# Designed miniproteins, single chains, continued (2): the designs that were tried, part 87

Each design is a single chain, and the fold is of that chain. pLDDT is the mean over its residues in the fold that is shown.

## One batch from the design tools (miniprotein)

Design m7012
Fold by ESMFold2-Fast:
Structure m7012 (fold): chain A 84 residues (1-84)
Amino acid sequence: MEELKEEITKLLVEKLKVDKEVAESFAKQIVDYLEEKKFSEEQKKKILETIKKTAEELKNSTLSQGEKLVKIADAVVLEIQKLE
């Protein structure tokens, strides 16, 4: 889903100042996983909300780009486990 990928990419670039190419790659990995596992639209919305919340918590952090992405990945994995 191109739309979900764009929303995740925008959040990472605008709120966390992640490089666009890195953000696009990260967003693609999440979206591809959700599509492969046949997640519903409601489940995808919950994952997006988790990313938004985690990005908001990290926006003022001095963590590196990689460390911020790891924290988002951890939050996404935890939410996926709750939805399965």
Scores: mean pLDDT 82

Design m7013
Fold by ESMFold2-Fast:
Structure m7013 (fold): chain A 95 residues (1-95)
Amino acid sequence: TPEQIERDKQLLLDTLKEVKKTLLESERQGFSREEMEYKVFSVLNRERLKSINEGRTLHYSGVIKLTQVVLESFENNESVENIIKRLEQVVKEHL
């Protein structure tokens, strides 16, 4: 329903905000790229499992897209600022 779609959109936006916060705080704390990647994937995996358990298809597909962007960005050694910009763009296009 439209109301369920709006709630899934909000959950995806909240997930984006948490991932952005995790990336920025990890950078500020001087964590390694591997530690930063681990922390971000922990957030994304939690949200993926939650979306499956709650039957949230739009949130699930959004989280999968965020996960793909994170994987590609870390493989390409992109800056935290560039990772965040890609994540924001993907969420905007998904919603």
Scores: mean pLDDT 87

Design m7014
Fold by ESMFold2-Fast:
Structure m7014 (fold): chain A 93 residues (1-93)
Amino acid sequence: DEEETEQLRAAAKVLSEELEKLSETSNIPEEVKKGLRESSEGLRKASESNVPREEILKKLEEGEKKLEEAYKIVPEEVKEAINKIHQKSLEIA
């Protein structure tokens, strides 16, 4: 419904902003930063008012997968930031 779709848009916007911030973090490989920036842009577009629920869900899933892949290869100090982003995603969804 509209309330559920609005929550998903809010989640996409928050995740987009968090992935953009993460992509600016030092000590992350450039290939990971590129993936995070691409997912952030996709989520930003998905958070727009005219985007259907199915597309928002798809972009949220893609963003979560990028966080999972980043977690496997980032330094320990960056893993804490990823865990906080994951927790925010769970609180909104």
Scores: mean pLDDT 79

Design m7015
Fold by ESMFold2-Fast:
Structure m7015 (fold): chain A 105 residues (1-105)
Amino acid sequence: SELEELERLVEMARTDPRAPETLAAAREYLQRVAGVPQEELDALPPEVVVAAALVGIGQYYAFQGRYELAREALLLAAETLEAVDPEAAEALRRMAEKVPTATTL
């Protein structure tokens, strides 16, 4: 299912966000879902491509009401960006903090 494909990409990124297979899956996701052209993806650092895919997945999980998974995806995107763009990583952590938790109320 589509959800299983998204869960696999998140797990691949959690295991190794710099692996060639993780980058390939992230590129495919962004091309298919976000319509980002290959030429634009090829110009970006691998960490930015993987983080962008994780942000998209996090937003999709939030739209589905799967807030814990949305928060985890955004935090993983932040961790992926930390070495290349610490300011973007911090912005993503702030986004994750705004995602509702099932334990609030």
Scores: mean pLDDT 81

Design m7016
Fold by ESMFold2-Fast:
Structure m7016 (fold): chain A 95 residues (1-95)
Amino acid sequence: MSKEEFDLEVEVALQLMELAVVKNIADRLLSRPDIDPAQLEEIRRHVEEVLKRLKEVKEKADSLPDSPFTENIKKMIEDGIKEAEELLKRLDEAL
């Protein structure tokens, strides 16, 4: 593994961990009968920030040579982007 591949893997892992935490909080908020709109708007901003960073990391991955590593990492990023976009839609529907 090159330094660039290692740095990218770490960055992707951190963004996906943040997405998982934010999704857990959002799922808890959305399951409540009395939803606080201010809390939903706050979590929505966090999802938008994660989505932005995942798109930036995808651009970095796209700049690397094609390999099994970059193919796998790009798939992880794309799956994360889709999950973040689906979460934003759910939050928008609840607002």
Scores: mean pLDDT 84

Design m7017
Fold by ESMFold2-Fast:
Parts: sequence; C-alpha cells; structure tokens
Structure m7017 (fold): chain A 98 residues (1-98)
Amino acid sequence: DIDAAIAEFRAQRDEAIAGPGGSELARALALILDGDPRGLELLLEQLDRFEAQRERADPETVAQLETLRATVERLLATPSLSGEEKLRLLIETALEAA
C-alpha cells in the first residue's frame, strides 16, 4: 500500500539524498519527504525534461504529465502540508493518472 511504500522510502531517504548512486528522482522524493521545497523543484525539472519529448508522446501521457505538474505546483504553493502529506498526494495523483 502507499503508506508501506512511504515508510520504506523514509527508511532509505538518507542514502537517497547523500548517495551518489541514487537517481535524481529518488533524491527529489527524499527531499519532498523531508519537507524540503527543493524536492518539488527538482521534480518539476524532471517533468520539464519529459515534456521536451512530448512530440513523441501519446495524448494520454501528455495529459498525465500535465496533471502531475499541476499537482507539484499546487504543493509548492501549500507550505502548510508536511513532506509525507505532499509525497502521499503525489503518489495518489500518479496512480490516478496512470
């Protein structure tokens, strides 16, 4: 479930942030979980890189990316949410869009 996935990721977050072997996505998610706004900013950067390939993407994929971007921008504008709450909403949005 989502809660179990978040708990597992939380246990590994320090390695994901500090580790040179971690993906940029893993670092972004770890920063979001820690409540660091840089995590959401890094996630937006990754979404921009995916959108650069939009001409080859089907309309469903484009709509999913736009939905995720809108959610990330909304979360950046909502500092009252905890990092865990922000990560949970992102996972729920990704699953709903998929």
Scores: mean pLDDT 68

Design m7018
Fold by ESMFold2-Fast:
Formats: C-alpha cells, sequence, structure tokens
Structure m7018 (fold): chain A 98 residues (1-98)
C-alpha cells in the first residue's frame, strides 16, 4: 500500500541518514552497499523481482512493500536477520569461514 511504502521510505531514510530526496536519487547498488544487515533481504527481493543494480533504490523499497504488505518494519528487519544468519551458516559449512 501507499502507507506501507511511505513507512519503509521513512525507515530507510533514518537508517541511512539520508533525506527522502537523496534516497530517491540512489541506485539499487548504492542502497545495497549502505544497507548493512538488510543487504540479504534486499538482494533476495531484487533477484525475485528482476530489479537491476542500476534501477532506482525506490523500486527495491516498493518491491519490499509489495512482498510484505502485512508485516511491520520490525518484522521485516527480523526477516533480514534470519536471511543473514542462514547465509553465514552456509559459508561456515562450505569451509569459507573460520
Amino acid sequence: SREKLNELINFFSKLLKLSRSELKSMTGEELLKRAGGLRPLLERVMEKNKISLSSPAISVIKAIAEEYPDKSVEEIKEEALELGIEEGLRLIEEGVAA
């Protein structure tokens, strides 16, 4: 919904310490580089929705809003954490991490 999209834009603006206009001028690649612990979620959403690294960051945020219309920002953060833990465990099992 428009409300969920606006909520996520405000969340990312605060998280990245950017204005809404700065966030709207970013690419998906720039958003990924600055997303920290949210990166695994953003990568999955971009892959699933065929969003390129050169696409506007707002397209990624919109895709999150469309995939999780019923989840709070805190629940979306938890989803990202779970994806990050899963990837970390996979790397340990493959002998890439100590």
Scores: mean pLDDT 78

Design m7019
Fold by ESMFold2-Fast:
Structure m7019 (fold): chain A 85 residues (1-85)
Amino acid sequence: SMFEKMKELAKKFADALDAGDLEEARKYMEELAKLLEEAGYEEEARAVRELGEKAIEAAEAGDWSKAAAYAAAISLLIISLEIES
């Protein structure tokens, strides 16, 4: 399903952050945001980009706890969206 693919992309984003692969993290963030936009979730797509950029910025600064918190917020957003649909 669309939500399963969204959850997979959110997990890949978090895994890439944990691996320190910020280019892959940005790619998965953009793929997730694009999928949300294609589904008509423009506000959620914007939120994913904002949270994702903050997660990447925190990871670049070495603040892994903050990076993990922003990645978790993205996952919770997708779960909330699935429940509300």
Scores: mean pLDDT 88

Design m7020
Fold by ESMFold2-Fast:
Structure m7020 (fold): chain A 62 residues (1-62)
Amino acid sequence: GPTPADYLAEGRKKIGEAGDLISQGDYEGAAEKLEEAGRYFKKAGDDRMARAAFGGARRLRS
């Protein structure tokens, strides 16, 4: 099955996708990608990165 390293890689990919959406002005789409990243970081056991990603998503929606 997927390793913690695989989950970290997928989370970082979602962070990149969120950045692309921010550059396009799609803040709602970016927030969804950051929430996906947060879930992957949580599966990897990286609680700090997960909290940062979820916090970023919340800020983009406010």
Scores: mean pLDDT 91

Design m7021
Fold by ESMFold2-Fast:
Structure m7021 (fold): chain A 100 residues (1-100)
Amino acid sequence: SSLEEELLELGEEIVEAAEKYAPEITKEVRILYEQLKRSKDLEHKLKALAMMISLMRETAEKENNEELLKFSEEALKRLQELASKYYGKPVEIKFLPSTL
């Protein structure tokens, strides 16, 4: 698959996970997924995915949802792999933690 196809597939998996584990935020996740689909450049697609994963992770931490947290961590690793391929160097994505 192309990088663009892999980014779209990851976005679809995140929407499906939101519907299954966090239905209350599914509307917000779908809005970000629509932004992912409409974006013409890869940087904006990567940003939309990062925002989707950040929302999933923040919700998981707030609700102590271990399944959603594990999914969010796996999705983040996949996004970092795809971002690293795009930039040609290792990429680490940092989210502001809900608790410090």
Scores: mean pLDDT 82

Design m7022
Fold by ESMFold2-Fast:
Structure m7022 (fold): chain A 72 residues (1-72)
Amino acid sequence: SLAEAVAEARARMAELAREFKSLNITPEQQQEFLRAAGETAEEIMKADTPEQVRQAAERGVERLREILKKAK
């Protein structure tokens, strides 16, 4: 269902947010992460099918992981 897909996407985002909070990061890295997370949330909210939610979440998670890898 759409609700289940959104719940799974939120769980993945929450896991990344916990990793983010555990890092000593610069203000610039923080802004980049928050911007990417916000854009991902907007894409998920605009999705009207489970498949679209899953696709938006996968792309968002990939971008957020790349940002985290660059953080100290």
Scores: mean pLDDT 79

Design m7023
Fold by ESMFold2-Fast:
Structure m7023 (fold): chain A 77 residues (1-77)
Amino acid sequence: SEDLELLRRFEEELERRERENPVKIEIEAEDYEFSEEDLEHIRFALHGYEVREGKRVVGVKIKVKDGKLVSVEIEAE
């Protein structure tokens, strides 16, 4: 299906991008530890942002307190 082809291309591009130019992810979390799965989800979402906006994300800062998302700051060029 068209959706599966788009997803496959998106995943292939994300893998290539992360290998050569990984996004710098800074996490400030006092009461929460991000799993590898959580980090993969974040990278997937950031790549979606890059595709939609036509920009390259160079870094993201995520702040979590008491298990709740407080802020997200994205640095893009």
Scores: mean pLDDT 73

Design m7024
Fold by ESMFold2-Fast:
Structure m7024 (fold): chain A 90 residues (1-90)
Amino acid sequence: MEELRRLLQELADELYKINPKLKEAADHLRTGTPLEAAKAYRLAREQGTPEIAKAVLDALTGVTLYQRDPARLEKAVELARKGLEEAKKV
């Protein structure tokens, strides 16, 4: 739980550093629910680059997986970390 939440917050901070216009997407992502992560992905597609949108999609996939099956927390953390690593390469 705490590691997944931390990774989402770090990814949100990274989005804002890359482009301040992504602040709304970053704020949605920090909430850590699938619905809010989906809003973040839509905004990242509209206002960001394909690479940024992919990073947010990986985080959305992880959060959705965890909500449907809490036993998959490890995989959700892996996906959120992958998204953060891709965002840092931009």
Scores: mean pLDDT 83

Design m7025
Fold by ESMFold2-Fast:
Structure m7025 (fold): chain A 55 residues (1-55)
Amino acid sequence: MIRYPSLEETEQMREDAERALAEYKARNAPEEVIEAMERLLQQLERSVEELRRRA
């Protein structure tokens, strides 16, 4: 799905992004990479909340 992923798919993406962020922090990745991942995670968390509220 391109525009309307399922709640489970969005939650999986959030978990994957959270794990990736932790790995990037552990590997001392550049600050801009960490910030980009942090913003992606925030967007995914909001999408999960929105989907749960609308379901």
Scores: mean pLDDT 77

Design m7026
Fold by ESMFold2-Fast:
Structure m7026 (fold): chain A 55 residues (1-55)
Amino acid sequence: GEKELYLRLAEYEGVPEEVVEKLRSLDLTDEQVREILRLIGRGVPLEEAIEEAKK
């Protein structure tokens, strides 16, 4: 899926490696990963972004 592409792009754009690895380890859809990265880019904390994307 596109999940790995989104994660690699996020790492390239400066998202911390620990955040990228956590998202890679979770059973998330491509769309959930994309939404989480969008929320993190807007300043939402990782845990809140994960909860929002799972709604």
Scores: mean pLDDT 80

Design m7027
Fold by ESMFold2-Fast:
Structure m7027 (fold): chain A 63 residues (1-63)
Amino acid sequence: SVAEKILKWASTKVSKEQAEEVAKYVQKLLDEGVSVLEAERKALELLDELVKQQEAAKAAAAA
């Protein structure tokens, strides 16, 4: 359910494929014994990086 919650939330900020990647990353962390709180923190960090990459790609395409 945590991965599903993250998938739904990430889908509001990044592409469907990127949101699925974040959800898989969260599930992998949980399977490795990382706490729910820490997995959510890492999901937020990954989402921030994906958004920054998207903005950088947009800027590069405009140059």
Scores: mean pLDDT 78

Design m7028
Fold by ESMFold2-Fast:
Structure m7028 (fold): chain A 79 residues (1-79)
Amino acid sequence: MTVEEAYEKLKKAKNRSEAEKIFRELYEQDPEVALEALEKLARDYASKGDVETAQFYLDLARKIRNERIKKYLEEKKKK
């Protein structure tokens, strides 16, 4: 998956729930590419003056990262 392909998939999201679902799927395939695409999308919205949408995408990235870390720690704790 390329950053451009991930960016286009995220851009086609019709609402916040769809954007989160698409981002979760992209993140599971390639976390680095998914995060770069999300950052690019956030920068594009910020440059257009849509700071609220930009902040939403940045918060989404943080949320998904935190969920992954929590899952990893829970799996290690069941040792």
Scores: mean pLDDT 77

Design m7029
Fold by ESMFold2-Fast:
Structure m7029 (fold): chain A 86 residues (1-86)
Amino acid sequence: PHFELEVDASPEDAGDAIFTAAVVLARQHAGERVTLTVTLAADSDEAVEAARRAVRRAEEAGVKVASLRVSRLADGRTRVEIVLES
């Protein structure tokens, strides 16, 4: 299953939203591969770093993360794709 999250918030709030989504989706879709795509409203190194830290926090909480990919969109927004496994 594929899920999308748009975040227009501080890096800290963005990280918390990503962490919560990753944990909830991994629990609800146990036994499945889940793709979570996060669109950050602004291209910010701090927001990207917050996303990476959130993924690490999710892994520490027992979520298995298969991949994390970061891409820049033509409109200046950043897209983060996170693949979760259970």
Scores: mean pLDDT 79

Design m7030
Fold by ESMFold2-Fast:
Structure m7030 (fold): chain A 85 residues (1-85)
Amino acid sequence: MAREHLELAERALAAGDLDEARRHALLAYQRAVEEEDYVTAARAAGLLGEVYRRQGDLESAREYYELAEEYARKAIEAGREEELL
């Protein structure tokens, strides 16, 4: 599941294993997008941004933080569909 890859990415990042964190975050992001799980997609994109920031790739970090914001908005919109009665 996308959430399992997200958890592994968070643990790898905490351990300083940036290559493992990036691999798991990318898998979580790809699966979450395919499943339309926008909450997990936003979190995975945020982790990718943090990985690139720690590697000194500030341009890629910015791009993934922007994707995290976009998917966070989609998650909010999806939640509102259940509240519009």
Scores: mean pLDDT 81

Design m7031
Fold by ESMFold2-Fast:
Structure m7031 (fold): chain A 57 residues (1-57)
Amino acid sequence: SIEQAKKLSEQAVEAARRGDFQTARDYLFQAIKLAGINHPVVQKALEEVSRLASQKA
């Protein structure tokens, strides 16, 4: 469901903020499977996780 994909996307961003990029990747993969990679919720989470990875948080 889209609601579940949104929750998974939020969890992916939280994991990335903790520096746990493996867990972030796993949550993103699950969100993509539910909503598709082109869904705005998924795209926004991918952008944020990529930004966090680049900034060495």
Scores: mean pLDDT 81

Design m7032
Fold by ESMFold2-Fast:
Formats: sequence, C-alpha cells, structure tokens
Structure m7032 (fold): chain A 96 residues (1-96)
Amino acid sequence: SDLERELQRFYRELLNEAIEKLKTAKTEEDVNQIYEDIRKKVEEYFRKLGLSEEEIKRYADRVAKGILFQAAQEINDEDLVKKLREEIKAELARES
C-alpha cells in the first residue's frame, strides 16, 4: 500500500542515519542518545499521521528499537544486537 511504502521510506532514512551514528558511538550514553533521537523522529512522524499519543508512545518505541537492531547488525555490534533482540522478543510476547 502507499502508506506502507511511505513508512518503509521513512524507516530506511532513519536506519541509514542510525548506522552512521552508531559507527561513531563509544559509550552506552551515545547509544541511548541515538535511540532518543530516532524515537523522537518516529513520534513526530506518527503524530503527523494522526495516531493517538498512547499509540505513538507504544509504536515509536518498537520502531526505534527495530531500527537500532538493524543498524547494530549492519555494524556487527553483537552485544547491542543481543540486547535489542531480547527486548523485542519480550515486547512481542506481551502483545501476542
């Protein structure tokens, strides 16, 4: 669908940004800052799409973690990949 294509385009742009930022990240604080930046951008985008604040908060966290997970895999950050994989699995177990 058109919405799905627009969401994928937005996601890809944030993914590329996350990859570049993670390559220069040195501390857990740096990674957390990257996560916060991505999450804020996702929240703003979803707000423009008319999602509720509750939905935005829930979906933005999951999307931001998904973006970080893919970026971590791209730069071969095994510790971050493992951490995000477990967090995503835990969230999916609560939802489904």
Scores: mean pLDDT 81

Design m7033
Fold by ESMFold2-Fast:
Structure m7033 (fold): chain A 86 residues (1-86)
Amino acid sequence: SEEEKKLGELLIEQLDRTIAQLREQLARIKDPEAKQRVAELLKRLEALRKQLEDLLKNDAPMSKFYQIAKEAEKVIREIGDILRSL
């Protein structure tokens, strides 16, 4: 539906803002191990963002979109946990 597509677009825009903020935080990490872990998770998050964009473009079922969105949220949470431990 048009409402589902609009929600998906808003979620991707929100994810883009989150990725930009996390990249800025990554640049400030001084611990090499934590920096590497966050960089790897950000790379995964960017791949998930690309998958979400492709799902919207191909009018994929909402269930598949939400599954990938939940995976992105888990990655964001994991990055947050690392940043809170610094």
Scores: mean pLDDT 87

Design m7034
Fold by ESMFold2-Fast:
Structure m7034 (fold): chain A 71 residues (1-71)
Amino acid sequence: SLYDNFNKARAAFEKALSKQENSSSADTAAITKAYNTLKNAGVNLFGKGFLKFYGNPYQEEVNKVIKKKTK
């Protein structure tokens, strides 16, 4: 279901995000990919409103990792 897909994508994103503590460029790529999967699943489940309420906070976490890796 769309709900099940969203929950799986969220869990995968959380795992990828926690891995950023041991992160390389590969971890950054994995987090970005996991976020895109979560964003797609969220839009499919909640519609475009997801991007304003949930997508932006998730994007901020991705941006933090990217900024850390481009240092």
Scores: mean pLDDT 68

Design m7035
Fold by ESMFold2-Fast:
Structure m7035 (fold): chain A 92 residues (1-92)
Amino acid sequence: SRADVLAEMDALIAELDALIAEIRELYARETDPERQRELARLLAAATVLKSEAWFTKDLLQAGKMSLDQARAVLRTVRAQVADLRARIRALG
């Protein structure tokens, strides 16, 4: 349902907020300039994904986006979050 998709978007936004906080903490502790630059890129990417999830939720609430379109965004953003988590793990 629309309510279920909105709840999933809220959960994804909360997950992205937690990921952004984690990356910010890693960035603040990082002493290697190359890893610090990569963490800055990951932070930027996570911030863009949060904006995309937020805009998708807003459009869905306004009736300007179909449920199928919102589900497609949800799947794409979740895949990109998984990629970001893998890249963070690769940094050590």
Scores: mean pLDDT 90

Design m7036
Fold by ESMFold2-Fast:
Structure m7036 (fold): chain A 66 residues (1-66)
Amino acid sequence: MADELLAELDELARRAEELGDDIFSSFVLMARSIARTARDNGRLDIADLQRTLELYRARLDELEAA
């Protein structure tokens, strides 16, 4: 499950880069790096990561709709 959520962050980062929003892309990439490090150290809060993914998906959907 954690690996699936991290894969979703990778997908969101790629989509953000394709849209050319450097600021949003940077935030997604940073969140991905933090989550991966937390997962590798056994400290990943899955519920917190899911909430972060929901927020980033909503923002990305707004950018794609514009």
Scores: mean pLDDT 77

Design m7037
Fold by ESMFold2-Fast:
Structure m7037 (fold): chain A 85 residues (1-85)
Amino acid sequence: SQAAFEERRRRSAEFLATLTPEQIAELDALAERYGDRVAALPEAEKAELRELALSQDSPVEATLAVLRWLARKEGDEETLALVER
């Protein structure tokens, strides 16, 4: 529902308010960098990521969970460290 969507957006805004402007910019850059890689994944892995994203309390936490999953899969220790707050 729209009310549930607005609640999720509010939770995202609250979480983002705990981050510095630099951390927010870095998350945006990471999401953009990994967006194309997510699109290139096999359908089974895309389904797994969709389930992971839907299990999170907010869109920003869903984004962080997806980025963490991809970083671990690719062995990208730098990205993993950035995503873990």
Scores: mean pLDDT 64

Design m7038
Fold by ESMFold2-Fast:
Structure m7038 (fold): chain A 107 residues (1-107)
Amino acid sequence: SNLEKLQQQLEERDARFERYVRAIVEAMAEQGKITPEQAERILRASDAERRRILKEVLGEEYAFKFDLAVTLIRLGELYGVSEETIIRSAANILDIDEEVLRRHLER
């Protein structure tokens, strides 16, 4: 039972994390930073391929900022930081409108 509860908690955390990443990529597409086709490619890609695509499309500095935002989201979820604080921090790092990001997350 304890192992099953731990597995369920990890799956729930991974699902929340994937939801943040999807919302960020969709917000980037809505704001014209990437095309809808590029957004689909990024969302279907492995972590390594995602970095390559982001670097090619938006440059090395923005790819770094994306990795920073993703790391901050994981850390924020681990420490129980509020969703509002995570949204604000990620939006600021990635130069995305907070309300656009929030809208994509609230689906």
Scores: mean pLDDT 84

Design m7039
Fold by ESMFold2-Fast:
Structure m7039 (fold): chain A 116 residues (1-116)
Amino acid sequence: AEAARRAGEGAARGGEAGARGDSEGAAEGARRAARGAIEAGKEGGPIGAQGASAAAMGAAGATASDMLGLGPADAARSAASAGGGAEVAGRGAGEEGERAGREGAERALRGAEEAA
């Protein structure tokens, strides 16, 4: 639950940073989400591993968007994808972990929508 909450918070921070025009902050938030999702996924079996992988891909996308100058909206979208990975990784911890990841993913998605 704690690792899933941390992953969700990272994704939310990434989406919110993108909404403020901060591509670097969006990428940093996505990377925090991936680290938390990997931690949550270690105990979650195949579903946890799948969520961790998805979050890592989102973090890679956000980092690439920032490095290539594609803009904060693209970085925020990738952070929201990392949030989706956090929700899936949290599912391995049960309903509480899934809920914590989902709350962060929803906040990240709202931030990505505001960044667009």
Scores: mean pLDDT 81

Design m7040
Fold by ESMFold2-Fast:
Structure m7040 (fold): chain A 99 residues (1-99)
Amino acid sequence: MPVLTESGPSSVAGGTSVTLSAAVTNTGDKDLTVKWYKRKVGTDEWTYIGSATVAGGTDATVSFTVSNLEAGQTYTFVAVAESDGKVVAVGPGLTVNVY
């Protein structure tokens, strides 16, 4: 089963860029598509950020930079690993407070 370890800051200033990273261990034979999503806490809208491919039998870090976060808001970010369009792993989620 693929393993996702997410990392990023717990708080940032509004108007700054944030880099989020997922360390991915893919021990399976199939390529994984690792996608990052963002949601503002108190809403139900997930915004797709970006994706990268992690080849079967390899390890990779999938990182994305996110801008335009609103001061005074809290965001949840999640990394999702897919194989053949099916979700095979979901990261624990990162919560980022924007001051």
Scores: mean pLDDT 81

Design m7041
Fold by ESMFold2-Fast:
Structure m7041 (fold): chain A 67 residues (1-67)
Amino acid sequence: AGEAAAGARGQAVVDNLTDEQIENVAKTYGLSEEEIEKVRELRKQDSRAAVRYIGDLIIEKAEEDRK
């Protein structure tokens, strides 16, 4: 089974972005394909960094639109 073991780590699950979540955020906030790929790459190396990065992208998009 490839990477299907999700469910026993309630707190750890919060630090693990799913592909669905990444795609939904990208669609909602208009992330570029390069930004999406960066999030996926970071997630494979460091899930916490990926969560921070996608969060920062959301904030940046919102702040830019607010200007």
Scores: mean pLDDT 68

Design m7042
Fold by ESMFold2-Fast:
Structure m7042 (fold): chain A 78 residues (1-78)
Amino acid sequence: ALSPSVIAQLNILQFSANPSDRELAAALLLQEGEELERAKAQLIEALKQETNPGVVRSVLKALQQVNPALAEQVASEL
């Protein structure tokens, strides 16, 4: 199971109406290390749904920390 912290940040990233809150959630996820690997599918989903450039950049940085090759591939599909 994902840590409560990772779950909380993923919920903010997916459901918050405030782009600043979503950007902060993505930045906090960057600090979770190994837990981010388990959340990579949720990060990809969030990235595909995100329209704010700052949030997209922050989510992409989190995904790059987990898997740089996958982050590059997903970025090319945007």
Scores: mean pLDDT 77

Design m7043
Fold by ESMFold2-Fast:
Structure m7043 (fold): chain A 106 residues (1-106)
Amino acid sequence: MTDEELIEKVTEILQTEFGVKEEEARRIAEEALKRYKEDPKAANQYTWKVLSGELEPKSLVELALVTLVMLKAAERLEPAAKKAKEEGELEEARKAVEELREELKE
């Protein structure tokens, strides 16, 4: 995913989920990406503290930074998450069939 694609995705989320106007949302997304590039480790640590409930974002830029870090993580994990979901649904279907077979034998 390119920097421009990240800015566009964060901008869209800020517009659709938080009602921010396009021009302001794009500026906020660009500032969040700049902060991430300056210190990715601090950005990742901040995001984990927000997700764990230790901290709450106090600004749209901090919210955009968390969103950006999550989008980068989702891109990295998307193939694995899709496979795990498909395998999980198959495992649940297999267990349901096995339970039905046991019920018919008793």
Scores: mean pLDDT 72

Design m7044
Fold by ESMFold2-Fast:
Structure m7044 (fold): chain A 70 residues (1-70)
Amino acid sequence: SPAKEELKRAYELFIEHLKKNNYPELSIEGVKEELEKGLKLSEEEVKERLELLKDIMKKYFPETYKKFLS
């Protein structure tokens, strides 16, 4: 779907940004809080975004996904 492709692209750029700038490692809790409080998304939207993000990480960034499982 278009949303999945856009999320994949955005995630790829995000991971490259983290690598370059030596940001702290991602966690499920951190991403969930950013979606809920930073973007002020509803509980349903947060669940949908997290599912897409996990799918993309597991498929294309397995090393990061292992960290994200925490």
Scores: mean pLDDT 64

Design m7045
Fold by ESMFold2-Fast:
Structure m7045 (fold): chain A 74 residues (1-74)
Amino acid sequence: GPLPSSWSDEEVIALIRMEIKLASKELPKELFEELKKRMEEVIKRLQAGELSPQEAMEEFVRLFREALEKLKKE
């Protein structure tokens, strides 16, 4: 769908940070550290103007989903 004009880099970074904090309680430490590292790369790309706020949110959702799938696989 179209990008929400209300999303800012600051708001996306704040949401990613909140979700990382929640993930730290739900994921094993090793899996959490991998996820955090990948999310930090998304933040860097957003800050560099390589991603829109909406694209950064979509990448974040994909990375979180991948981490949950790895958790489910034992």
Scores: mean pLDDT 75

Design m7046
Fold by ESMFold2-Fast:
Structure m7046 (fold): chain A 58 residues (1-58)
Amino acid sequence: MEELFEKLRELLDKIAELYGPEAREVADGIFDNIKKYGTEEGLKRAVEEAEKTIKELE
């Protein structure tokens, strides 16, 4: 579980770098909500969606 949180944090940081500082605040909110209220399945899906977003931006 912790490995998935770390991976999600890294992916969200990458997305924020590509979109700029406004995206950082959104990314932080997404991460915090998943950490507090998310399930393992939700976390896996968030990682998959973040990876897809990065691929589409690069």
Scores: mean pLDDT 73

